# Designed miniproteins, single chains, continued (3), part 108

Each design is a single chain, and the fold is of that chain. pLDDT is the mean over its residues in the fold that is shown.

## One batch from the design tools (miniprotein)

Design m11740
Fold by ESMFold2-Fast:
Structure m11740 (fold): chain A 95 residues (1-95)
Amino acid sequence: SSEKEELLKKAKEYYEKAQAALDQAKRNPQDFGAWSAFEEYMKQYAEYLTKALGEPAKPIADKLYNEAAKLSQERRQAAKDAQARAAAEAALAAA
């Protein structure tokens, strides 16, 4: 149906946005916004994929989102730690 085609198109759009955000985050790992965008776009991808393909797709969609969310959370924490260290080093150098 055209509705299913529109949902699949939305899933593809969010997947492409997620990959673009991931590429940005890999180029600048301290870009918290890029990691957050990657997680959010993968969530939208999983939701639209499940809406388009139904319940049988949900376990696979949920797994892909959970893996993306875990990676995003781990990388954002590492980036926060790196920024905190850099700020402390800069403050010490300015003293």
Scores: mean pLDDT 87

Design m11741
Fold by ESMFold2-Fast:
Structure m11741 (fold): chain A 90 residues (1-90)
Amino acid sequence: SELQKLKQEINELEAELKAEDPKFAREVASRLTALAIRAIGDGKSNAEVYKLISDLLEEEAKKSKNPKVSELLKKISELYRKISELLAKK
């Protein structure tokens, strides 16, 4: 399925991010988890939660001084946006 392909691509890019900067990867993962928990608690849909994750990753990409980390975050953000759009069409 398209959703499974997008999730697999995210997993591969997240592995690359962890290899490039393991400390930052853990910090970002923690922030994404906190954001998701809060958004779910606020009654956000799955599509809205993935949209918020995408937006957070895009902002982190803009702030990053490491060009490889910035590129990976941007790609992961775009994949989460695609998941959000796919779920919103239902």
Scores: mean pLDDT 86

Design m11742
Fold by ESMFold2-Fast:
Structure m11742 (fold): chain A 91 residues (1-91)
Amino acid sequence: SAADAARLAELKERFRALAAEIRAATDDETLKALAVEYYVTLSEITELEGGLPAELQPLAVETERYLKERLGEGYQEVLEEARKKILERLK
């Protein structure tokens, strides 16, 4: 639908903005908060498109690698928090 297309365009823009903010983050608390929003946004994009759009794949791969390297053990905490928010959205 036109509404789904508009929402998808907004989410793709937000995804790119979050990836840039993640790389600019200087403290772990900010980085974790941005990473949670990143995964929530990614989940909604994949729900609407039936998968991750090809144009976003390189950025997604690089951002995930960056988050894993920078957060270490904190990365799992981010994934758990994002999962809780995603499940709450689907209720």
Scores: mean pLDDT 86

Design m11743
Fold by ESMFold2-Fast:
Structure m11743 (fold): chain A 95 residues (1-95)
Amino acid sequence: KFEELFKEFVEAAKKGDYEKALKYALEAIELIEPKVDSPDPITALEGAVELTVLTGTALKLLPDDVRQQLIDYVSSRSGDPQKMREVLLQRDKAL
């Protein structure tokens, strides 16, 4: 379940276990990837919101290098990698 993976991600990140945090974040992304890659814009938006919450939390809890790995992975797997990267970078600037 996404909620369990998100919880494990947050706990690992707070403990400084960034390898484990990245593992859980990637597993969570794989669960929501089919939504983000959907040709239906509403389904894609729902997936993007879930993914943005995960990556936004990563911006707060993860070091720059680990955070960048997550952003690059998410962006590469989205239906619009450039747009997704821009959204995530704007979130980083706002935080």
Scores: mean pLDDT 71

Design m11744
Fold by ESMFold2-Fast:
Order: structure tokens, then sequence, then C-alpha cells
Structure m11744 (fold): chain A 83 residues (1-83)
């Protein structure tokens, strides 16, 4: 499976349909991603650091990619709930 296929499947499994475009856009924009990650809870920031360590390997784990998508999805849900 391609990296793009893993990301798209993770978005469909872990993100509400109304947030699919926003999650995809955030993952493609390093500035938006960093801004969103700054708003994460300390527990979510710890999980993000763990995921980054796994993604630093030559062949990133599909599970780590799915977890990154889930973290971004949850952060965006929280941001929309605040609006």
Amino acid sequence: MSLEEIIEEAIREHVPPELHEEVRATLLDPRALLALLADLSPEEQARYREVLAQLSQPEPSPEAIRELVALVGRALERKRAAA
C-alpha cells in the first residue's frame, strides 16, 4: 500500500466526514500542523513525540501514520467545538 492510501484510509476510519478536507489540508501544510500541535494537551503532545520517533525510521509504520491522523482529527474536532 502507498503512503497516500494509508493516510486516506486513516482519515476515513478516524475522522468525521465533515473534517476530512480540513485534516488532509492540515497534514499538507507544515505551518498549520505545527500551530494545531501547539494546542494539543500534554498527553497528546507526548503521543505525537512517540509517533514522530516511529516515523523517523526508513519505513514508517502504517500504525504510526494512522495515529498521527487520529491525533490531528481529534485536535480539529476540539477546535470546532470551541467555535
Scores: mean pLDDT 75

Design m11745
Fold by ESMFold2-Fast:
Structure m11745 (fold): chain A 100 residues (1-100)
Amino acid sequence: VSEAEQRIQQFYREHSDIPEVLRELEELGHTDLVRDYYRTHLQNMDDLDNLVSTLESDIRSGRISLSDASSIYTSQLNRYLDTRRALADRLRAALEAARA
């Protein structure tokens, strides 16, 4: 298991409540917030997939080293996870406000 994979698994464990939060927010009519979260998530996944394809091509052609590719991927993954943490905090805050 790679460092990046371990970090992703840790993130999902720490945010195992998010699917339930999203469901409750949607039931409470906060559909715009739920859609914004999914849109951001899908865009980040597409960006990472495109990055992986680019890095694989660059390694194959000798433009970058495997070490450089790993560094670039890890940096982008960290930015993605930080963005998702901020969104998770917003979702949790919105649910708490809706329950008050």
Scores: mean pLDDT 80

Design m11746
Fold by ESMFold2-Fast:
Structure m11746 (fold): chain A 87 residues (1-87)
Amino acid sequence: VQAEVDEAERRAEEVIKYLEDLAKKSTPEQAKLLKEMAEGIRKGLEYARELAEKDPVAGRQAVGLLRSAIDEAEKTAKKIEEEYKKK
């Protein structure tokens, strides 16, 4: 489970950076959404780490939820970036 948390942490850090960088170039409304997604991923990562140390089963489930949140954030951010580039 720790290796899975470590991988999720690396992905989370990459996505958070991408969201924050994109927010600097986005509209105020898009920037707010991107920042909220980044914050959600940070909180999810902290939760997954805490659970993984106490309960490996719950930790794996939390990592699964975090991965889903990361995937959703990436899809949303790519859609925003595509709309921005077409202007």
Scores: mean pLDDT 78

Design m11747
Fold by ESMFold2-Fast:
Structure m11747 (fold): chain A 64 residues (1-64)
Amino acid sequence: SEEVEKVYEAIVQAPPNRPLTVDELAERTGLSKEVVEQAIDELEKRGLVKRIKQGDREVYVPAV
């Protein structure tokens, strides 16, 4: 979907030293947190994105 592509682009375009949280992805894309979380679930199922924990932050990076 358009939302999935938009969230994926935001994840890929993030600086490698500053990966984005759900809240930051929502702000960057203009989508709601719920829509971002649904898009992330789809991207994770497709093997395109990994969820990682950095301190108290849960962030998302490209899987490949």
Scores: mean pLDDT 82

Design m11748
Fold by ESMFold2-Fast:
Structure m11748 (fold): chain A 87 residues (1-87)
Amino acid sequence: ELQELPEELKEIIRKSAEELKREIERLGRPPELTPLIRLLYENAPRVLPPSAQAAIEEEMKKYGIPADEVNTGALLLRIGERLRDFS
């Protein structure tokens, strides 16, 4: 019943999660909680289709990234940056 996500968007989500995981490992800490990251996390259920939310959750689980406010918001920011490059 969830509409399948376009392959390009699945790839963006995967690469964004991989990039975030590498940054966490490099810094030895989670990303900083900025006002933008908080806004992205709070608004994700309203702006993202269920298929995109499921794909994000799957990639976070796959890379062992906690699904908390700061990590989820940071992933959404990375996805947004990559989507800008596709426009």
Scores: mean pLDDT 75

Design m11749
Fold by ESMFold2-Fast:
Structure m11749 (fold): chain A 104 residues (1-104)
Amino acid sequence: MEAAEEAERKAREAEEAAKKAKDAEGAREAARKAMEAAREVAEAAEKAENREEAEEAGRAGRRAAEAGTEAAKQATTKEASLEASIGAGVAGVAGGAAIAAARS
């Protein structure tokens, strides 16, 4: 319950950071936020007691993945773009795992 709320909060922080990313530093910050959200999504999925909680964690993971992808587009250097893309990938995988767990 609380873990799913924290995952959603971290995903929103990643989305906000991505929207503010105008340079390499901003893109790296958004990537870090996406990675933090991915970690919270994984924890929320493990603590989920029912399908609804697991699905909520999955939605947070998807939001964090979208934020990381957007940050990669705003990155002015190859390194910052790669970091943001990795963050998006990790968040997406965590979200997908949460949804899969909810189904099983």
Scores: mean pLDDT 72

Design m11750
Fold by ESMFold2-Fast:
Structure m11750 (fold): chain A 63 residues (1-63)
Amino acid sequence: GLSPDQAARAVAAGAAASAPTSEAAREGSKYLEQGDVEKGAAAVEKGGGPAAGRATRAAGLRL
């Protein structure tokens, strides 16, 4: 999985595209740290919309 810093960076990429709720960002970070980039991106998308989810997924796969 991603380190906490890497997970935070992936969620921040999503937030730059469209700001997710704090709850969605927290759930996204949790899944990214577990190595589940798809679930992490889906959690960010639920609170921030499709642009946030896509940006988090792209960043998470690159990290």
Scores: mean pLDDT 82

Design m11751
Fold by ESMFold2-Fast:
Structure m11751 (fold): chain A 78 residues (1-78)
Amino acid sequence: TSPYQNLSTEELLALFNHEFKSVLDLMKKMAMPNERIGERVRDMYRHFMDQISQASQSQIDSLTNAFNDRLKELNIPI
């Protein structure tokens, strides 16, 4: 059972953005190429979505849209 299943959409987005920023900051500090950054953030996204499998479809859609927007900002293929 996911500890995140009872969180609001705003709380889930805040947690997701925090995790995304943490991964991105680490990868940039390590001077990793964009392809490696893309792989790492996709792995993080998959792990995050697995943890919230009981979330509503609207929450899932909001998180997916946020992830795609982050990828576009970084010029990483969707």
Scores: mean pLDDT 78

Design m11752
Fold by ESMFold2-Fast:
Structure m11752 (fold): chain A 60 residues (1-60)
Amino acid sequence: KKEEALKVATEAARKALEQGKSDIEAMNEAARAIVEAGYLDLPNSELLKIINEALEKAKA
């Protein structure tokens, strides 16, 4: 569940960065991907942690 959300978010962030988008836009795409994948039951604090970790992994 949490691992799958991170995977989906990381792929979305990577794609945004490849398109030349900013870190903020990459984070927005990661958030959108989590919502689209149906991980709506996660707390906002957990979603924010996943989004930040996804951006770090996408940049590495």
Scores: mean pLDDT 79

Design m11753
Fold by ESMFold2-Fast:
Structure m11753 (fold): chain A 79 residues (1-79)
Amino acid sequence: MSRARQLNRRAREHLRRAREAFRRGDYEEAIRHGNEGVLLANQGVIEALKSGDSELAEESRRLAGEGVRLVQEAADKLR
């Protein structure tokens, strides 16, 4: 597995945990996992671009976008 694919896999796992935390009302935990997912996905974009894998870079960008959305929604719930 390439480094970019490993980073995307780790990002997906953190986003899964963020969604699970969000569903049970653990918004602070959702933010923590969401932020980690975004960081890993952004690293995935960089690594995919270095290897010339534009499709993998696009997947990484989608994961980062999902994480940002989850963090924003969870932050809104803490009001």
Scores: mean pLDDT 89

Design m11754
Fold by ESMFold2-Fast:
Structure m11754 (fold): chain A 88 residues (1-88)
Amino acid sequence: MKERAIELANEIIDILIEKEDEEKKAEAEKARPLIEATVEDDPRSLEDLLALLLFHKEVAENGEEAFKEKYKDKTAEEIKEEMRKKVE
Protein backbone atom coordinates (compact mmCIF):
# COMPACT_ATOMS: atom_id res chain seq x y z
CA MET A 1 0.00 0.00 0.00
CA LYS A 2 1.47 3.35 -1.11
CA GLU A 3 -0.95 5.81 0.55
CA ARG A 4 1.89 7.33 2.62
CA ALA A 5 3.95 7.95 -0.54
CA ILE A 6 0.94 9.53 -2.32
CA GLU A 7 0.37 11.74 0.76
CA LEU A 8 4.03 12.87 0.82
CA ALA A 9 4.00 13.61 -2.93
CA ASN A 10 0.88 15.79 -2.51
CA GLU A 11 2.50 17.58 0.49
CA ILE A 12 5.54 18.37 -1.69
CA ILE A 13 3.29 19.85 -4.40
CA ASP A 14 1.43 21.95 -1.79
CA ILE A 15 4.78 23.29 -0.48
CA LEU A 16 5.96 24.16 -4.02
CA ILE A 17 2.68 26.01 -4.72
CA GLU A 18 3.00 27.94 -1.42
CA LYS A 19 6.61 29.03 -2.17
CA GLU A 20 5.38 31.41 -4.95
CA ASP A 21 7.70 30.05 -7.64
CA GLU A 22 5.36 30.56 -10.64
CA GLU A 23 7.21 28.10 -12.92
CA LYS A 24 7.27 25.41 -10.20
CA LYS A 25 3.62 26.12 -9.33
CA ALA A 26 2.56 25.43 -12.93
CA GLU A 27 4.62 22.21 -13.06
CA ALA A 28 3.36 21.11 -9.62
CA GLU A 29 -0.32 21.60 -10.57
CA LYS A 30 0.29 19.71 -13.85
CA ALA A 31 1.89 16.83 -11.89
CA ARG A 32 -0.89 16.55 -9.25
CA PRO A 33 -3.36 14.41 -11.33
CA LEU A 34 -0.44 12.05 -12.20
CA ILE A 35 0.73 11.44 -8.59
CA GLU A 36 -1.40 8.37 -7.80
CA ALA A 37 -0.49 6.57 -11.05
CA THR A 38 3.20 7.58 -10.82
CA VAL A 39 3.52 6.40 -7.19
CA GLU A 40 1.58 3.13 -7.78
CA ASP A 41 3.66 2.33 -10.91
CA ASP A 42 7.03 3.16 -9.26
CA PRO A 43 9.08 -0.08 -9.11
CA ARG A 44 11.01 1.01 -5.96
CA SER A 45 10.29 -0.47 -2.55
CA LEU A 46 7.99 1.66 -0.38
CA GLU A 47 10.99 2.41 1.90
CA ASP A 48 13.16 3.71 -0.99
CA LEU A 49 10.25 5.68 -2.46
CA LEU A 50 9.48 7.32 0.91
CA ALA A 51 13.19 8.17 1.39
CA LEU A 52 13.27 9.84 -2.05
CA LEU A 53 10.06 11.79 -1.31
CA LEU A 54 11.37 12.92 2.12
CA PHE A 55 14.51 14.23 0.35
CA HIS A 56 12.36 16.23 -2.12
CA LYS A 57 10.10 17.47 0.71
CA GLU A 58 13.07 18.85 2.67
CA VAL A 59 14.37 20.64 -0.46
CA ALA A 60 10.86 22.02 -1.14
CA GLU A 61 10.36 23.21 2.48
CA ASN A 62 13.78 24.81 3.04
CA GLY A 63 14.88 25.69 -0.50
CA GLU A 64 17.90 24.32 -2.37
CA GLU A 65 20.39 26.83 -0.86
CA ALA A 66 19.38 26.07 2.76
CA PHE A 67 19.38 22.31 2.01
CA LYS A 68 22.93 22.54 0.56
CA GLU A 69 24.12 24.45 3.66
CA LYS A 70 22.54 21.91 6.07
CA TYR A 71 24.07 18.93 4.22
CA LYS A 72 27.25 20.63 2.93
CA ASP A 73 29.55 18.04 4.56
CA LYS A 74 27.53 15.04 3.30
CA THR A 75 27.63 13.14 0.01
CA ALA A 76 24.47 12.30 -1.97
CA GLU A 77 24.69 8.72 -0.68
CA GLU A 78 24.93 9.91 2.96
CA ILE A 79 21.87 12.14 2.42
CA LYS A 80 19.92 9.15 1.00
CA GLU A 81 20.91 7.05 4.03
CA GLU A 82 19.76 9.84 6.39
CA MET A 83 16.37 9.94 4.61
CA ARG A 84 16.08 6.13 4.80
CA LYS A 85 16.53 6.35 8.59
CA LYS A 86 13.47 8.67 8.74
CA VAL A 87 11.48 5.95 6.93
CA GLU A 88 10.58 3.08 9.32
Scores: mean pLDDT 72

Design m11755
Fold by ESMFold2-Fast:
Structure m11755 (fold): chain A 90 residues (1-90)
Amino acid sequence: SLEELKERLKELRERVKEMVKEAMELLRKTSDKSLILRAIGVILRGIGLEYDIELALKETDVQVVQERLRRAEREIRIIEKEIEELKKQL
């Protein structure tokens, strides 16, 4: 249902906010230029995804919301992988 899809988008939005916060903490802990640039990239990607989810929550067409949910789920997996790789490099 549209309501169920929007609830899932809200859950993803909260996860993205926590991931952005984690990337910001990693940024604060490193002086390596390469890791700094990667952390900034993750933060910007996360903020962009939060914005996309906010726009998706305003949609009324179930097919449009479902498509945007699928795209958000793909993006969050990429962000999660980047954060995990950053954490391994200190």
Scores: mean pLDDT 88

Design m11756
Fold by ESMFold2-Fast:
Structure m11756 (fold): chain A 70 residues (1-70)
Amino acid sequence: SEIRELAERGDETAQFQLGLQLANEGRVEEAIELFRKLAERGDTVAQELLAQLLAEQGKEAEAAELRAKA
């Protein structure tokens, strides 16, 4: 898709949108990877979504650590 192409080129908004699309499609591991990259670049919204997805995967300690850093 166009969003995927933009995300692959480093468009941060497209990467965020692609992450949401992947999560909605049940491709949770790929969504986590994208939100992790965005969170590493300082996107606090992506950091919160990453924490939510990690908690849903049973990684509560990792999710709590991310929220503590925000």
Scores: mean pLDDT 80

Design m11757
Fold by ESMFold2-Fast:
Structure m11757 (fold): chain A 73 residues (1-73)
Amino acid sequence: DVIDVEVDASPEGIAKAVNAVLTSGKKVNVTIRTTPDQLPVAENAVKALELFKDRVEKVTLQVEGEPPRVVID
């Protein structure tokens, strides 16, 4: 009943995550992988996914060199 999607903090990755949320018909677990220099892009993706909170089960942010953190639960 939940779909897992892992994407990079890139325009293509963000589009993939949003498409999964809009088209799956199920709740989605999203993992966003980013480098430290792409962190603002990843944070903007998290904000965009907050608009779909009823379709998102969990969002995890994975910054290279840091432990993963859950940003939406």
Scores: mean pLDDT 79

Design m11758
Fold by ESMFold2-Fast:
Structure m11758 (fold): chain A 90 residues (1-90)
Amino acid sequence: MRRLELEVRLGMAQIGVAVAELTLENLEKKGNPSKEELEELIKYLEKIIEEARRVAAEAERAGDEATAREAREVIERAEELKERLKKLLE
C-alpha cells in the first residue's frame, strides 16, 4: 500500500467527521430537525466509520501505528456523533 494513499483516505475521513459534527450542530440550532435529516447523517457517519476501519486495518498491516491510531480516533468520534443523533430520534 502507498503511504500517501492511506494518509489521503485518513484525511478525507477526518474532514467527513468534522463536516458531520458541524451539520449536527446546525440541525440542533434549527431546533426541529427532520427524522430524514437525522437518518441521512447517521448513514453518512456509518460510511465514514467503515472507511476509517479499513484505513486502520491497512495501517496496522503496514506497521503505521500513527495512522492506525488517528483512524481509530475518527471511528470513536463518529460513533459518539451517531449516539447523539440516535438520542435526537427518540
Scores: mean pLDDT 84

Design m11759
Fold by ESMFold2-Fast:
Structure m11759 (fold): chain A 97 residues (1-97)
Amino acid sequence: MVERAKELIDQAAASEDPERAALLLQEALDIFRELVPTDIEGAVEIARHAAEALLATPADAPVKPMLGSLVMGAAKLLEEAGRTEAAEELYEAVREA
């Protein structure tokens, strides 16, 4: 599932269709949420991949604020799960973007 979520994030970032990008990112976020209680390391990998995609995305791309929202949401969930260092990395990525 981790590789599936990463692929969805990559497809969303490359998509010219904002509606399609939103659906792909929602599926990736659903996988992330499922993995937080069952495979926290897999969830961290997905969140880091989303942060990398966010930083690589041009400032004027419609998907950039959607990726930012995903990374912020993931950071909060990881912080609540006790993965404070990973959450801090994600908050920093959003600030840098």
Scores: mean pLDDT 86

Design m11760
Fold by ESMFold2-Fast:
Structure m11760 (fold): chain A 80 residues (1-80)
Amino acid sequence: SLAEEQQLGAQNAEGLGKYLADKVIETDKSEEGKKVAEEILNKSKEAVKITLDDGLSGAAKGSKLMDESAKLAKELIEKA
């Protein structure tokens, strides 16, 4: 069902956000690394919320937020 798909999407966004934030902190324990990890977690929380609130439209927007989170993690890890 759509509701079940929304719940799975939200759970995946939350899990991925935490995983990426943890990798960022592991790579860079400085204040800059903490800020990037916080931004990733904030984008993940927004992705969860919008996926649950706006259905299929929210899932597309949530996916974009998670892509942005992955990019932030990649850029920080590559510069380390």
Scores: mean pLDDT 81

Design m11761
Fold by ESMFold2-Fast:
Structure m11761 (fold): chain A 83 residues (1-83)
Amino acid sequence: DEIERLRREVERLRREVLERLRGNPALIGLAEAALEAGREGLLGVAREVVRAMRELGASEETLELVERAARLAAEVAELEEEA
């Protein structure tokens, strides 16, 4: 099932992001907010949260993972509406 495959990939990316942000609860909270915005299909909101994370000093590598996770979460939401 493609939806289940994408959900597993989102969770993998989320875990990698949380490992990279370990010890920074503010950035963890923002990463979770960006991912939640992605799950709701709100990619514009997710982009603004990623911008805030960049201003707070998150690495570009970590930001790329957050953006990817949010995009895949939005794809899952779109597929769930069609299924």
Scores: mean pLDDT 85

Design m11762
Fold by ESMFold2-Fast:
Structure m11762 (fold): chain A 92 residues (1-92)
Amino acid sequence: MEILERLEELIKEAERENDPVTKKLGEQVLELVKQYLADPSQREALILELEIVRGLIGIVRGVAKITKDEKTLELSERLLEAADEALAWLRS
């Protein structure tokens, strides 16, 4: 799966699971990836913004572990993997 398709799938799953926070963070990752595709000259700024969003996803994952919210935990872990892949791609 291409990263854009995987992010769109995660956003739809978060919507179905009534997880508005993970949905919004997924939409932010998708927007940053699309901005990079439109203008790669913004790479440095987009990397910084994506690192911030990744940090927020990490907080959501941490909260899901404490609250034993298995659905949010699964979605946030998959979103972290997608964010890490996007960061690796922007840094290459």
Scores: mean pLDDT 86

Design m11763
Fold by ESMFold2-Fast:
Structure m11763 (fold): chain A 96 residues (1-96)
Amino acid sequence: SEKWRAMSLEERVEVARKLFEEHKEEYQRELLEYFQKKAGKTGPLSKEEIEKLYEELLKEIKEWIEENASELTETQRKTIELNLELLKEIVESLLK
């Protein structure tokens, strides 16, 4: 959006990080629901199942990045890196 275009990349990362911390439990719930749907389960997932689903998701993201590497801007690469870092934190929280 125009709001994000007016901000430096560092400021965008800081805002995204703050929003993540404010809504962390909601993101954890949404990711867990996504994993449950992907696994075809309605009940709780084991730690092993969460780890496997996370590894599969990372592989899919990595393959997409490799296929689109020449088309990605520096801003897009840094946004992907931030999203992967936040995803890792959500998964680590679910495994505690």
Scores: mean pLDDT 75

Design m11764
Fold by ESMFold2-Fast:
Formats: sequence, structure tokens, C-alpha cells
Structure m11764 (fold): chain A 109 residues (1-109)
Amino acid sequence: SEAEEYAKKAKEYFRKAIEAAKKNDKKKAAEYLREAFRYARKAFELLGAEEADIEMARAFENADWEKAKEIAEKAGDEEGVKLFEELLKKKSDEEAYYEFLRRYLEEVS
């Protein structure tokens, strides 16, 4: 299905973002992570996912950390709120995306 193709692309771009982050290529990491969430959002829209999931993917696609924080607050996700507050303090979208990937890598390593 089209949704499965978008989900596959989301996973591929997320993997590329991780590889770029490991090489300290912050610009490529940000570009790939943005594409990953764009395809995730498209897949969620086609699958009729909950509005909160669609809007969270959209927030990541647009580096809209204020919106991501709002969604986390409404969900009672205290760790998500803390994460997005830290991303909001970053000097650029590239630094925020890199910090997200760095934290992800620490949790799965």
C-alpha cells in the first residue's frame, strides 16, 4: 500500500539520519530526520492515525518544538515535555535535531 511505502521511506531516512549523526554531519542528520518525519506523517494520514500522532510527526517535520511540547503536555508525557524544552533552547534546527538523535542513540546503545 502507499502507506507501507511511506513507512518504509520514513525508516530509511531515519536510518540515514542516525548514520549522519554518527559522522557528526549535523546538516545531513537534520535533513534526513525531517524527511523521515515527513514520510511518517504521510503514512499516519493514510492509515487514519490519531490526530495527536499526525500532529507530532508534523511538529518534528517542521522543527516546531513548541507544538511538540504542547502535544506531550496534553498526553501527560513528562519526559517528552523535558526533551522538547531542551530542544527549544538549541541555537538552530540542526542542533535540535542532532540532540534528539544523540539522545536516541544513548537510549538504544
Scores: mean pLDDT 88

Design m11765
Fold by ESMFold2-Fast:
Structure m11765 (fold): chain A 75 residues (1-75)
Amino acid sequence: SAVNSLVNEILNAVGVPLVSPKQQGSESPESFAKRLFIEKYDLLPEGLRKRLAEALESGDPDDIQALILALSRLP
């Protein structure tokens, strides 16, 4: 899928070990993923920003979880 391609591109760009995501207790996975995207926005290449925004709007739970893990690896 397009999201799997995005996740692989993020993980390859980061080059660091996967870390467990930190989520606020009342926050949904979708809300957490969007917050991470905003927090990490300036660290992402312009092309990835657009593709990530589109992927987050898909609402697929597995895709959202994969994006959370990938974005959590960014400093």
Scores: mean pLDDT 66

Design m11766
Fold by ESMFold2-Fast:
Structure m11766 (fold): chain A 77 residues (1-77)
Amino acid sequence: MEEEFEKILEEFRKKVDDLIAEAEKTYGPEFAKELKEIADYFIEQLREAYKAGVSLEELKEMADSFIEKLKEAIEKR
């Protein structure tokens, strides 16, 4: 279970890193730093949800939702 949750976090971090790298090229390092802070907050939310007993399926949905929120933050810049 913890191993499967870590895979969800690894996939989330990979998607976040790709988005931040692209945002840094387009908007510069200050905006990339802001996105990293938002992403770190989302990782903490995923960890707290896991501790609260949220299912792995629901955690994957939360991770996907957080990726969409990061994309929206980039688009709204």
Scores: mean pLDDT 83

Design m11767
Fold by ESMFold2-Fast:
Structure m11767 (fold): chain A 129 residues (1-129)
Amino acid sequence: SERMREILLRLLQGFVMALENLKEWLSEDEVLARFREFVRRHAPEAVPLADRFIDALRNPERYSPEEMRQLFLELVIALARHTSLDVQQILLGILFRGHDLLGLEELSPEEQEMVDAVVARMAEARRRA
């Protein structure tokens, strides 16, 4: 559980730093606050999921590692549906980094659908440029 929390916090730190083009490491409270504000502004429908994920990071003893992983994946997919292509590319990087850190060899069907959708959108944007 603590290992899962640490991995997910590192992934969230990387996501927030990439979003805001930050060079300095943020405190946990700053990361969580900035992430929730990003979700509120860009994907308000995902706020309940983000709040549950933040609760899991603050109170990891109340969640199994599988529940924390599932919340992370659902949140990444939800954010990818409602954000710009630039943010979707950052989310893909975070998803693959998460798979590496968790020792996961294959994408789930839901993760693969998200990857395929973002890759198709990237290809479409390149054709129009």
Scores: mean pLDDT 78

Design m11768
Fold by ESMFold2-Fast:
Structure m11768 (fold): chain A 91 residues (1-91)
Amino acid sequence: LDEAIKHIEKAIEALEKGDIEEAKKHAEEALRILLEEYRKETNPELREELFLAISHVSEAIVALENGDIETAKEHLEEALEHVKKAKEIAE
């Protein structure tokens, strides 16, 4: 989960700098990692937090494709909170 957290944080940093392409790249990598983690997870509470994180990262990517930077940032921040909560449950 630390790798997914780092990619979401890098996506947010890229948006702060106006680098939409870099933000999208990091969001897509975070999505890939979260989907792989979700596939392996059997704990229902942890799976719910991963699913919410996946949903928010997916919505962020759609917002970036539409040029809605503020909405993309909000979804990435929500995704980050859900991944952090998943990490707390896992530890």
Scores: mean pLDDT 87

Design m11769
Fold by ESMFold2-Fast:
Structure m11769 (fold): chain A 67 residues (1-67)
Amino acid sequence: GEADGREALRLAEEALRLAEEGRAEEATKMSNKAGDLAVRALSQGDDALALEAGRVLAEARKIVDSL
């Protein structure tokens, strides 16, 4: 639901911050948690927050892959 989507976005934003700080292992761990919640939110029909979380996670992953 929306609560899972909001938490997914919060964790995705934290993953992006960790990735920008060069903390690849912590960013990856946070990204996995955010991804799991985003998938749950999407499966419950909360597309807007889940899609935004996915977008933020894509940016975090791009940074981690460059480290």
Scores: mean pLDDT 80

Design m11770
Fold by ESMFold2-Fast:
Structure m11770 (fold): chain A 109 residues (1-109)
Amino acid sequence: KKEEELLRKFQELAERLRRGEITRKEVYEEIKKLLGGVKEITLDVLISMLQALTELTDEDIEFIRKLIEDGVKTVKDLLDAAVKAGNGRVEDALSLLYKIGPDLEIKPS
């Protein structure tokens, strides 16, 4: 499935970043390329992508899961919620993703 391929590629990017083989700018450009024409992703794909862009804690991941469960659907709305909650780590990650696709829709996994 295309979603399984995206998940795998984002996990690979996160590992390459941890090894110092790739920069955060290169991760951002690769994510932008992989999301070209994509209108909807799963929550698992979103989390893997955000983990490739920044260091997220289990608490940050739980915060995102709860927002999606509460009916937040788009990157734009997730970013607005993170700003309102004062979660700077999630805000920073979503701000990068917002530049790629603010209208990207997230569905529960």
Scores: mean pLDDT 81

Design m11771
Fold by ESMFold2-Fast:
Structure m11771 (fold): chain A 80 residues (1-80)
Amino acid sequence: MSERVRRLAEEAVEAAKQKLLEEGVSEEEAEEIKRAALEPLAERVAELAERVGFETAEEVVRLELEGKFEEARELLLEGL
């Protein structure tokens, strides 16, 4: 796993935690979800970067963090 992939995953889980807090999830539960999600997300980002390139993988993750799951999926399909 590259340093770029790890950093992107860390940024993504932190942003997701902040969104959960804004949506009324407790700080304790949001932190637990963040910790549980970090390693699986890092592995997923690495797999996406291998398949579609890092730049596209980063954009997909950014879209998902904004709740734009449909747009993220479309980008992945176009990156085939």
Scores: mean pLDDT 76

Design m11772
Fold by ESMFold2-Fast:
Structure m11772 (fold): chain A 81 residues (1-81)
Amino acid sequence: DPGIQQLQQEIQEIRQQLEEARKLIEQGRYQEAYDIAQEALRRARQLRDLARRSGATQYLPELDRLIAEAEELIEEARKGL
C-alpha cells in the first residue's frame, strides 16, 4: 500500500530529525535544535491526525512517542537559549 509506505517513510524522517536535534543540543547549537524539533513536532502532529482519520491506528502509539520526544527536545533547547 503506497499510503502505508509513505506514512512509514515520514515516521522515519521525523525520527531522523529528532536525532539531529538531539545531537545539536549536545553541541550547544540550541537555536538550530529548537527549529528542527519544532518542525518535527508539527510534522508528527499532522501525521497523527492523518493516521487517525485514515484508520491507520496501529501507528498512533509511535506517533504519540515522537510527539512527546519532540516536546522534550524543544524544552531542552529552550533552556540553552
Scores: mean pLDDT 88

